# Designed miniproteins, single chains, continued (2): the designs that were tried, part 12

Each design is a single chain, and the fold is of that chain. pLDDT is the mean over its residues in the fold that is shown.

## One batch from the design tools (miniprotein)

Design m4384
Fold by ESMFold2-Fast:
Structure m4384 (fold): chain A 116 residues (1-116)
Amino acid sequence: SREDWEQLLEELEKLEEEIRDILENGSEEEKERLVKSFRTQLELAKAENASLQFKIRLVMMARVLAEYGQLSEEEAREALELAKETLEEAKKANAPQEILDKLEEAVRTLEEALRS
């Protein structure tokens, strides 16, 4: 529903802020746990039954991690493929433009990370 999309958008904003705070102010151990958690979730996203909501959150996490140089080239490549797939699924699900814009920004950020 529209209310479910609005709740997800608020959750994505909080997720981005929390990840940035860990990457800027967290301990090395907290940063390592965040990246390890991301890697585990990236493997889970390869399952055929992974929800669109789960994939959207994971793509947002990948975008912030890539911005802070926390992803290997292979991880950034896998995240980019997931981001492109998730964007197309979100379009088919008639996601709000605000969510589509965030996914398009994630695709752009991951493409830029792979060109550097």
Scores: mean pLDDT 87

Design m4385
Fold by ESMFold2-Fast:
Structure m4385 (fold): chain A 78 residues (1-78)
Amino acid sequence: IKLTPEQKEELVRRLAEALGLSVEETRALLSVLPYSLDELVAMSDAELRRLLTQLGLDDAAIDAALAALREFRKSLEA
């Protein structure tokens, strides 16, 4: 998966809304992961759940983030 700068900004906004964080807080959270946004979008739900659990997110936050990632992936297909 190849994301444009605009698509990366959209993904961060969607994740921020899903997690109840600011865009800046969401960027900071994602920066501690050893993965690019392109790599995160390409991951399975099981792989993402494992990573988000390691970040200390609860199940509700993880489910919201996974739903946001699924909707984002669908938007790339249009």
Scores: mean pLDDT 79

Design m4386
Fold by ESMFold2-Fast:
Structure m4386 (fold): chain A 89 residues (1-89)
Amino acid sequence: SPLEALERKVAELVIFLLYNGYLDEANKIAEIVSRAVEAVRAGNREELQRLKDEFIKAVDELIKKHPELADKVRSLAGEILAALDQLAA
């Protein structure tokens, strides 16, 4: 299901960040995605777009601080965004 795909990709990104010692970033990403799922459930398209923008900004800030993570973080972030779009369709 789209929700199971999203949960799996979020878990992959969060576990990756935790293993690299980025606890605050892992918690921030998990919080944003949790709120995005709530926006999808509420049918709130404006809030979903705002949270997607917040997610993209958090990912961009993480990559700027830790460019060695860029390829894996971008790949997983892209899959998470695609899964959110499928969940909202």
Scores: mean pLDDT 88

Design m4387
Fold by ESMFold2-Fast:
Structure m4387 (fold): chain A 67 residues (1-67)
Amino acid sequence: MGKLMNEILKLVEDNPEALSKVIMIGLRYINGQISEKEALERVREVSEKLSSKEQAEKINKLIDEKL
């Protein structure tokens, strides 16, 4: 999980809103408030709202490789 989250954070580092949402999802997962599957699904929802289709596709590929 940690390596995947770091890769996703790098892909959204230029988008402060997306970066903040991904960090909050990661914190909820670490604190046991959500499952790994729920965390990945929430990150996918963040990627769908990105203006860059290429960045969204890269994030979705990383999630699909984990699931």
Scores: mean pLDDT 76

Design m4388
Fold by ESMFold2-Fast:
Structure m4388 (fold): chain A 79 residues (1-79)
Amino acid sequence: PTLWQKKDYAAIIKEIESRSKRTAYELFGLAMAYFYNKDYKGALETLEEIREKFPDAFPESWQLFIDFIERKAKKELGL
């Protein structure tokens, strides 16, 4: 079973952060892990990093999911 199936979001964050270079997909995983770990600020900052460094990395269907996570995180922060 993956760390995602175990809901061990802190371990996921630590694993991805330990990597010296991160792909767009690893950053997306990091943003999701922050979000589920209730670090909404960390999630938003990581999504912004993806947009800055990898604007065309994800298909349109993934952009809809990214937009959903962003809106939900902003709502939880009162933004």
Scores: mean pLDDT 75

Design m4389
Fold by ESMFold2-Fast:
Structure m4389 (fold): chain A 85 residues (1-85)
Amino acid sequence: SLPREERIRLMRERLVELMRAAGASDETIDVVLSAPSDELFQLAAQLALEGWSAEELRRFLESEEAREEALERLRRRAEELERRA
């Protein structure tokens, strides 16, 4: 198996490719890449794939309240997808 640091790097690279394929702007990708932890990076990347703006993502990374709002939004989205299945 690859070292943890290499696995994290490959995960980050794959998420950047997915964001670009989904039509995310370079500004949006730069905001996601500025995340202070791998966990916040993963969450911010998921929100970018859901169409969140660079401004919404900056707020998410800086504010615990904005993170709670984002997690609730993702939860509601997951429920909608489950109801369609």
Scores: mean pLDDT 78

Design m4390
Fold by ESMFold2-Fast:
Structure m4390 (fold): chain A 83 residues (1-83)
Amino acid sequence: TEEEEMKKVEEAIKKRDTKTLLEALKNSKFVEVRVKAARALVLMNDQEGIDYVLNESKLKEVIQQVLEISGNPEWLKKAQEKL
C-alpha cells in the first residue's frame, strides 16, 4: 500500500538509507512516495538520486523537488530545462 511504502521511505530517511530511497524513487507506483524519496535524496545531496531525477525521470513533480530544495546552480539549470 501507499502508506506502507511511505513508512518505509520515512524509516530510510532516518537511517540515511539511500539505496531504499533510490528504489522507491525508481519503482514506486505512487507519485507521493516517489516525490518524498526524491526530496530526501536532494536534501542528502545524493548524486545518484539527483542524476536519476534530472536525467532519467519524466515526472515533473519529482524534478520540481530539485528546484524547491537545491542550492546547486548546475542542478537548478538542468531541472529548469526539463520543465
Scores: mean pLDDT 80

Design m4391
Fold by ESMFold2-Fast:
Structure m4391 (fold): chain A 64 residues (1-64)
Amino acid sequence: ADDLIRRGSALIAEGQKLIDLGRKELADATTIDEITRAIGTILRGMGLVIQGELLIKKGKELAK
């Protein structure tokens, strides 16, 4: 359905923002705790991108 494609695109955009934030946090990190937190932010963003991509694929499949 088209709603899945729209939602998926929004999740990809949100996930990319988190990945960018996490990369910046990682570059500025000076402690183990800061590095771990930055990696966690990147992983969370990657998860949203994957979820968004799967929603788009399912939306396209259901439209056929």
Scores: mean pLDDT 84

Design m4392
Fold by ESMFold2-Fast:
Structure m4392 (fold): chain A 52 residues (1-52)
Amino acid sequence: SNETRLRLVQLLAERGLDTSNAEIGRELGISPRTVSRWRREILDGRAGEWQT
């Protein structure tokens, strides 16, 4: 969901970019694999594509 993706960005800004995928996944209720994928999307400049 778009809301969960925005929470991921906010959480990284709050906790730091070195926060583990497992920790973020637990806090957001998503898999660490999904966190890893979304982090890649942010790094690739694809975060703008999250607007639907």
Scores: mean pLDDT 73

Design m4393
Fold by ESMFold2-Fast:
Structure m4393 (fold): chain A 78 residues (1-78)
Amino acid sequence: TATTGEAVARAAERGRAAGLSGEAIGEGARLVAAALHSPEEGERARRRLLERAEAASPEEAEQYRRALEIAEEVLAEL
């Protein structure tokens, strides 16, 4: 929906402003879209993001954690 698209765009914009990688920005935006579609899809997307952070280098893990924080902030504003 238009509301979902706006929230996704907001998360992506904040991620870019924070200097996140395209991959981290994409995962955060995906989490926002999934959570707005259903709580179950949101939890699944959150788990995937955390799994990627755990498997990543320390630098990449920090990028994913920041993306998660931004996604949660955007969702809290809705």
Scores: mean pLDDT 84

Design m4394
Fold by ESMFold2-Fast:
Structure m4394 (fold): chain A 95 residues (1-95)
Amino acid sequence: MEELIEKIREEVYKILKELGVSDEQAKQIADEIARDVRDVIERVLKGEMTIEEAVNLAAARAYRILLRHGLSEEQADKVAEKVADLVREAIEKLK
């Protein structure tokens, strides 16, 4: 679990830096997204939601976090799609 969450945090940070987000803001956003992703993955492991529901929820939450931090809709969509892919990969590795 921890290694997968850390990978998600690092990948989100990397894409935010590529989009021109500052180091401090990128770290804060990546940490917030990683915490939400952990909650979503734990709910899947408990049988409380499907993989599809988890991926959609994680992407939607990431999108809201990104918009709150002042990213454009286009930037937020791009990062949220990456989060969806990373969450799907993480859940498949844990099953």
Scores: mean pLDDT 85

Design m4395
Fold by ESMFold2-Fast:
Structure m4395 (fold): chain A 87 residues (1-87)
Amino acid sequence: MPSLEEFEREVLALVGELVAAHDRALAATTDPATQAALEALYDATLGRMGEIVREAMANPERREEALREMREVVAETKAQMDALVAA
């Protein structure tokens, strides 16, 4: 089970990955509709990650599961951002 410090460090790294992916996706498009879709996806993903973190803070035994879920959410969101830019 990760310590609170390890959990917070991993969450920060995952948020950093999401921010970097969002920045790259925005830089890859000039279409306002695609930019709006990227912003909406980014906001929704941050909201979901926030809920996962809140639950894991309340229940330390779930921190490993929470990190796995957040990695999946970030990977899925990155793929969706790439698909939006490619369209």
Scores: mean pLDDT 86

Design m4396
Fold by ESMFold2-Fast:
Structure m4396 (fold): chain A 67 residues (1-67)
Amino acid sequence: MTGVERAQAFLERRYGVRASDETLRALRAMLEAGASAEQVAAFLERELGVRATGEEADELGVILLSG
């Protein structure tokens, strides 16, 4: 499985949301650019309506960057 596929499974399991591939690729690009956990959490709230903790944002970042 790709990092994007694993990230989708994480979001569905943890928050019950289904993100588009475009949203997950945008999130990955932010992470590769060195976005903070706060910026990642704000992106998730804006795009998916998800309130992520710093730990959850970090875990999602590890999943997305591993592929």
Scores: mean pLDDT 80

Design m4397
Fold by ESMFold2-Fast:
Structure m4397 (fold): chain A 59 residues (1-59)
Amino acid sequence: SERQQALQKAQQLVRDSQDPERMASMSPADVLEEAARLYEEQGRDDLAAQYRAYAQAIK
């Protein structure tokens, strides 16, 4: 599913930006929200909005 693919991409993106202990405590929704924040920092507002929508859908 698109949401599952988004979660896998979010996990990959967040992996290099978060402490492993912090990441281990994150829910799938938290990972998607953190990926959205990282995309927003990159100026990728469309992707940020999309990943926030995915986070809300699996909450």
Scores: mean pLDDT 76

Design m4398
Fold by ESMFold2-Fast:
Structure m4398 (fold): chain A 78 residues (1-78)
Amino acid sequence: SREEQVEQLRQQLLELQRQIAAIGAEYQRNGSLTPEQQARLNQLMAQARQIVQQLSSLVSDDELERIVAEIEAEVEAE
């Protein structure tokens, strides 16, 4: 169903944002990223943008903003 697709995409986006945050934490600890870490960050950000585009085709703009805000809050709380 559409609801199942939205939940699956939401979970994928949450996991991508956790990985992005982990690289951000490494930057905070080390003051720099290696070329491999930078390439990984760029890949994860591109995948996150693709998931957001897929979600935007399935939900309203208001619901998309809510989903993104909830994911940001969940990652920040960890």
Scores: mean pLDDT 89

Design m4399
Fold by ESMFold2-Fast:
Structure m4399 (fold): chain A 75 residues (1-75)
Amino acid sequence: KPLTEEQRKKVLEKWAEAAGVSPEAIEAVLKRFDELRKNKDYQGLKELSAEVERILRDLKEGKITPEEANRRLLA
């Protein structure tokens, strides 16, 4: 069964916390998703989702530090 947007959000939050991403960075990403949804920017939602996935993948592979991941998510 495919994950809903809400389930995906919870998985991202839990994963990011485990990887050492700050609560502020998680909140910033969630706020960006909410603003894009509010503005019906479906292309922006797709792009942000892909960017977050790339950052989390790079962090998991050790290509970036948690501090760098936090910086990218807050910018």
Scores: mean pLDDT 72

Design m4400
Fold by ESMFold2-Fast:
Structure m4400 (fold): chain A 71 residues (1-71)
Amino acid sequence: GSKEKGKEVLKKYLGDIFSEKEDTGYFPAFEKLEELLERAGVTPEQLVDALMESLGIKLTEEEKKALIEYL
């Protein structure tokens, strides 16, 4: 499914951060991403673009689409 593919893309680029920072509090922020997007009026596409710029990662068009569908 598209949501599973988006989750795998997140793990691929953030996997090291996930492994290093168990219980650091930003994992709960990811779980609330849908609520945060809705409240802020930000589209999933805008969030993905901001994450790419902030993290210095470059996603393929397919990976970007999968993340947008996951969010």
Scores: mean pLDDT 59

Design m4401
Fold by ESMFold2-Fast:
Structure m4401 (fold): chain A 56 residues (1-56)
Amino acid sequence: ASYYVLTYPPGTDPAEVEREMRALERADPRLVPGSVVTGRGESPVDGKVYGAAQLR
């Protein structure tokens, strides 16, 4: 499956990213409900915060 991904600068609050992504999954029918995941510097060398949701 493909993912919709947003990236944010290092230091962005992951809770803000999660709230934004959950709002998007409710509004965008291309996204699978409940598929939102977030990470802060998980594996990325630049420490960016990201949110992802599964595309249908």
Scores: mean pLDDT 71

Design m4402
Fold by ESMFold2-Fast:
Structure m4402 (fold): chain A 58 residues (1-58)
Amino acid sequence: SEKAAAIRAEVKELLAPLLSEEEAEELGEGVADNAVNANVSLEVALARIRAGAAELAA
């Protein structure tokens, strides 16, 4: 889905520099699957990803 693709892209963009491309892709798949299955809006999912990335970068 477009929502899953957007979530995977955001996780990869934010987390690949902090972890690795491989780990970021694996995490992005899990986050996208969870958001789709739980029917979480794209806006809420992206906000959570950005908050988590900021915490990890601190």
Scores: mean pLDDT 81

Design m4403
Fold by ESMFold2-Fast:
Structure m4403 (fold): chain A 63 residues (1-63)
Amino acid sequence: DELAKRAGERGAEASRRAAEAGSEEAANQMDLYGTLATTYGGQGDEKRAEEAAEKAEEAARSA
């Protein structure tokens, strides 16, 4: 599913950006959201992938 995969990519990218900008604890939390977005994206679960990607992006904005 293309939309779910894109959400996974967005989550992973946001997690990577947060890790580069934030503290180590923040990086660990964002890695979890990025991993969840990628996992759900790979499974085609668009809703959960988008939710995880949004959380990762929100944390990146706070970093």
Scores: mean pLDDT 69

Design m4404
Fold by ESMFold2-Fast:
Structure m4404 (fold): chain A 91 residues (1-91)
Amino acid sequence: MAEAYERMAELLDALADAIAAGDAAAVEAAALALLRVENEMTGKISEEEQRAQAAALAAFVAGLSPEERAALAELYRERAEQYRRLAEELA
């Protein structure tokens, strides 16, 4: 459990960095990795649905202004911090 939350925090930080940079390929890769870890913990969504969600987020980010990307990245950094706290609490 703790290890999974720590991994989710790492992937959320990677996603935040990719979003801030406007790197659509990195956003898609990080989002897909996050969805895979989350699916192992919370239930089954298909690989097709995981890929579709990751691609949709990458496309959404590509359409954002630098200010909108910075704001979205900050939300993911806050979520990463929440998962880090959960991992530490369970360790």
Scores: mean pLDDT 82

Design m4405
Fold by ESMFold2-Fast:
Structure m4405 (fold): chain A 82 residues (1-82)
Amino acid sequence: MNPLFQRLDRDGDGYIDFDEFKALLDAVGLSDYAEPFFNNMDIDGNGKLDPVEIGPFLLWVERPPADADPALLAKIRAFLAS
């Protein structure tokens, strides 16, 4: 399992629930986007993100494109390290 997924999975159930994802987005100042981002990634509509569904987002955090906002990446990484 992805190490960033393990850090975000606060309860260790193997899924990222909406509250865990929203806490990350709130920490980076994107709370208003938590619901649309979550719903877009929650392909099966079960209210939880499995490692496959959240994988592209975690890949963006680990290997960002050259034009990615470094301040936003720093906030996300700091939250995941806490």
Scores: mean pLDDT 70

Design m4406
Fold by ESMFold2-Fast:
Structure m4406 (fold): chain A 89 residues (1-89)
Amino acid sequence: GKILPEASRRLVETVRKFDPSISEKEEELLIERGASMDTIEAVAMLNRGESEEAVIERLKKLLPQVSEKTLELIRRIVEEAKRILEEAK
């Protein structure tokens, strides 16, 4: 995706705060795709060796109310995070 320079900078800062072990390639892919804060958190958690179930549970707790639409969004976030990790190999 296309992202504004300001948003790209915020993503980089967020990546560094969540997980400094995130690779340069993963960071580049997150920026290029215009990843949300939730996607960055998901990538960081998976990079730390946390399970997909743990990521889903974390994302549910970050939301003030869970709906079917929200659960669908969480699924897409996890799928995108997994794709970023696969491409960064």
Scores: mean pLDDT 72

Design m4407
Fold by ESMFold2-Fast:
Structure m4407 (fold): chain A 79 residues (1-79)
Amino acid sequence: MEEQLKRMIAQHEAALAASAPEDHPLINRQLGAAYTLLAEIYRKEGKEEEAEEYLKKAKEIGGEEVVEETLAAIRELEA
């Protein structure tokens, strides 16, 4: 899962570089969601420092709303 998410992040970063400026907000939101998922994976693995770092990146890139929505979706899937 972690490697898969990192590959998705790299793919989205490449898409951002190749996309028109008007598409950048959408790609940034997708990156924010991906970083949030990666942060939760690190948290489950006991890697609290990495989890906090990626959550911070998710908020900076995708915004706090994207992080909150993604965390809510993850918790619904775990319930």
Scores: mean pLDDT 75

Design m4408
Fold by ESMFold2-Fast:
Structure m4408 (fold): chain A 95 residues (1-95)
Amino acid sequence: MKQEFLEKALKEAEEVKKRAEELGLKVPEAVGALYFLALYAYINRDYEKVKEILAKYPAVGKSVEELTDEDLRALDEAVAPEAEEIVAEYKKLLE
């Protein structure tokens, strides 16, 4: 793993989670976890996984600076049905 890219991805995911929490969204942990999973797949050159995630959740293709409050609300709504699975996948990658 490229430690530098992993550390940056973790920081960006934490920022996304915090912004979702500040907006009072339903599943901020899952929104942050999804953002990390997209970055993690990209860092590992798993482009099939990147395409799969972007097809379901296009806003995760944006940088943290480009993400709007509306993007975060849309991600929260889209992720909510799969929130537990997304968070579990994220935690497994940190093992």
Scores: mean pLDDT 84

Design m4409
Fold by ESMFold2-Fast:
Order: structure tokens, then C-alpha cells, then sequence
Structure m4409 (fold): chain A 97 residues (1-97)
């Protein structure tokens, strides 16, 4: 899907802009692609768990992450910070592996 390809490209660019290591970005993009349309529930569960463990509203994570908008993604990842963004990606990868 052209929309999925654009989403994944914006996600990659946003993660790179906030300094996430390229190897981790590649692993995360693969997980999102492999789980598109069939396993969104696992990603959503991972996001809910991460939000609760970090005293965040799940909507504060889910809404920007699923927006597909480069500016919204960069804004979200900058607010979360590089360290917490890396932790989020690692948790999603672990729960979807």
C-alpha cells in the first residue's frame, strides 16, 4: 500500500531525527511491516503496557504513533526523549517477536 510505505518512511525519518540507532530502527520497521493488518493488537498491548509503566495515558502514545505524520512523530519522540523512545521500540519488538 502506498499509504503504508509513506507511513513507514515517515516513522523511519522521525526516529532517525531523534537519534535512535539505525539497527534498532530497521528491526522496529520490520516488526511494524510484518504485523500490519494481522497483529495490531500485540503492538497496541505493548503500547498500553509501556504507557502504564511510565505513568502516561495510552492515548498520548497511540495517537501520535498511528498518525503517520512526520511532524507529529518527531514531536512525540522528542517529548518522550531518546532513551524512552529506544525503550519503547525494544518493548514492542520483544512482545511481537
Amino acid sequence: SPLLDEYLENLRKALKEVGVPEELIDKFIKVVRDNAGTKESKILLALHIFALENNLDPEEIIVPLFSGDYEQLVKFFKKLGKEKTIELLENIIKLTS
Scores: mean pLDDT 80

Design m4410
Fold by ESMFold2-Fast:
Structure m4410 (fold): chain A 91 residues (1-91)
Amino acid sequence: SEIRELQAKIAELAEEKGLSEEELQELVNAIKEKLIAKAEKAGNEKVKEVIENQESAEDLSEEDKKFLFELQREALEMALKWLTEGKLPEK
């Protein structure tokens, strides 16, 4: 649910900036991929699985919940930056 809430916030911001559904999906996918990569780099397999499978964070440890929260915050910051700059990240 937390990942779905993040996706909903990104969708709302993208709509405000007038992004197409295709551009919105590209933004969501780009952010999701970066979050997965960050969790993988940190060696946190459980948080990676939560992000990949859009699973509930309820079963995570307090430390893993805090890490997921920091990733979600960073994702929102990335989305805001990309929307503000009017460009998506290069592949």
Scores: mean pLDDT 73

Design m4411
Fold by ESMFold2-Fast:
Structure m4411 (fold): chain A 86 residues (1-86)
Amino acid sequence: RAAGEAEIEEGVEAVFGDERKRLEARRNNDRIEEVRYQIKIAERWLRMEKIRLEMHPSEEIKKRIEEIEKEIERLKEELRRLEEEE
């Protein structure tokens, strides 16, 4: 089955589901790329939700935007840490 990882929630979890830590950090750059990809997908989702909020102002959408923003912030901190750790 070709999952394709087309959806944000499925794609993000599938990418991070791999136990790359078991590879004993052979490719630290690959881990950085994974986090960067997650940020890119989350930012795109955030942009879509913000457009949606402009079209139909809703508390539910506003709450969802806040949750996505918080997740993006955490991912960016993790990316910065990975880059700075060396």
Scores: mean pLDDT 68

Design m4412
Fold by ESMFold2-Fast:
Structure m4412 (fold): chain A 106 residues (1-106)
Amino acid sequence: SMAAKLEEEREKVKHMIAQFKELLKEVKENPQKFLDEALENADLLDPSASQFYFDLLDRLKKEPEKTEEILKEALIELAEERMKKAGFSEELIEEALKEMEKAAKE
């Protein structure tokens, strides 16, 4: 059933939003510690992951006063890519991103 599939996807999206909000709290409490721990756990041998981290570090170097904002934007970008890779519907992704962006502004 298409309705059963949408319900299952909705529950998975709710879980991802909850995880996002936990990471967002860590970024708000200590952006530098969050960045340091993320870099320590980065798989720099994965070309996609390494390129993402190099782009992130370049953004942070150019605007260090915006570290918290840049990290929040990066978390939203990673969440969107994870939802797309998981095959969630475009409508559920849009709703999730809107909730994540609202949480990031609070």
Scores: mean pLDDT 79

Design m4413
Fold by ESMFold2-Fast:
Structure m4413 (fold): chain A 95 residues (1-95)
Amino acid sequence: MEEEAVEVLGPELVKAIRAQAKLYGLSDEDIERILRASVEVARKHGLTPEQAAEIAIALIEAKAFGWSDEQLIRYLQTELGLSEELAKEVLELYK
C-alpha cells in the first residue's frame, strides 16, 4: 500500500498527505484508505500526482469535518473540477 502510493504520488506528497491527516487526528486505517482511493483513481484516469494529492486532501477534510457523501461529491466537482462520475468513483473507492 505505502509503496504503491509512493510510486504514484512520490515520497514527498505521501509524506505531506500523511502529516496533514495526522494533524486532523485521522487513524492509520483512514489514512491508508484515503491514499488507496487517491492512487486507484489516479491510475484509472491518468491523473497527475498533484491532482491525486488534491483528492487525498479533500478526503482528509471530508473525514475530519464529517462531510456527507453528497457534500464530498459536491466539493470534488465544484472545487477540484471533477466530473460527477469521477467524484462518485472516488467516493466508492474511499468506502
Scores: mean pLDDT 83

Design m4414
Fold by ESMFold2-Fast:
Structure m4414 (fold): chain A 95 residues (1-95)
Amino acid sequence: MLEEVRRLLLEAIELIFKGAPEEEILEKLERIRELAEALREEHPEELLEIHAEALKYLLEKMKEIGADKEHIEEVERMLRTGEPAARERLAAAKA
């Protein structure tokens, strides 16, 4: 399931940059959300890693195509928010 989430995230990003219909993109994003919710209890750390990797790839692609500053800033904010939370949880687990 973790590899499925990674694959679907990359596919969703590629669909966005291909200019696929909004409905197709939203359908993949909803499926990713459902799988992520199911995996959050069992594999929260791995899920955060996969999500961070996908967001970095998305950010890189957005910058490459000259996407709107607002959208770029939103993705950067998501990346920054995820990293502190993941680090705090790892620190708590080691204590």
Scores: mean pLDDT 68

Design m4415
Fold by ESMFold2-Fast:
Structure m4415 (fold): chain A 68 residues (1-68)
Amino acid sequence: MTAEELILQAAEALEKGDFDKAVELLKRIMDEYGLSKQEIVDLVLALEAEGKITREQGLKLIELINSL
């Protein structure tokens, strides 16, 4: 599973109101892939630019990442 796939799963979890799962998936990306909060934010922005997530989903994910 790639960091991109984990971000997409976190976006889906957050959309469903599963905040705990979204946090778990984001922390897993940091721990398993060694990515900083800023690097994860950059990936979220890239996925938004590619149309894989909405602007609203991207903003919610970035707010969550910055709260960790």
Scores: mean pLDDT 84

Design m4416
Fold by ESMFold2-Fast:
Structure m4416 (fold): chain A 82 residues (1-82)
Amino acid sequence: DEAERERLRKEADELILKASEYYKQGNYAEAARQLMRAGELYYRSGDFVTAGLTFAEAYFLAKLAGDEELLKEIEERIKKLA
């Protein structure tokens, strides 16, 4: 479904922009949450490479935030997609 994949990618792109705004504000935990959501949408769109890179960035920002619970959430979401 081309229309569905395009909508998922567009929604993921919008979440990337939100993550960038949170990052500029120094809110790394919220930036990581937006990226985690974007990664899931890229995965559902069939863009597995972009999803993987987006999850890696989410994980890095969660580590930078020192948010151990968020790191666990990101790992659990990745496992559910595999």
Scores: mean pLDDT 87

Design m4417
Fold by ESMFold2-Fast:
Structure m4417 (fold): chain A 81 residues (1-81)
Amino acid sequence: LSPAELAELLRRMVAEIPAATEALEAAYPAQAATIRAAMEAYRRALEEAARLAAEGRVDEALALVRAAEAAVAATLEAAGI
């Protein structure tokens, strides 16, 4: 992936977060607040990663994406999702 292609992919992922959050909240209404907070943190991390990728800082962008994915997965797992 070129830096521009990675930035575009990450922006597309950011655009999908609201719908994914809504679907998770509907499936797990008791955990809605935790889901919303975790997904919002993930969205912000992806936006920052897209900015880093656009600047050609691909390794930093990928490291941030990996850390953010691990963090959201851990939070949702701890919530029983």
Scores: mean pLDDT 88

Design m4418
Fold by ESMFold2-Fast:
Structure m4418 (fold): chain A 68 residues (1-68)
Amino acid sequence: GPPLTTFEEAIDAVAERLGISRETARKIMIGILTNTPDEELAKELGISVGTARRLRDAAGDAFAEAMS
């Protein structure tokens, strides 16, 4: 499909592609945009640092593909 035009559409696309809640996707996307460390993101989401890193990478890739 075409590139996303809004941040809300990007969050929806990331949530759908990763199979996570919109709320979780929003937190990850904000973390990417604000350069929040993996350790802080992991603490916010209540997950391991390794899982936070994987979700951040996957969300970043999904967002980049959606915006391409």
Scores: mean pLDDT 77

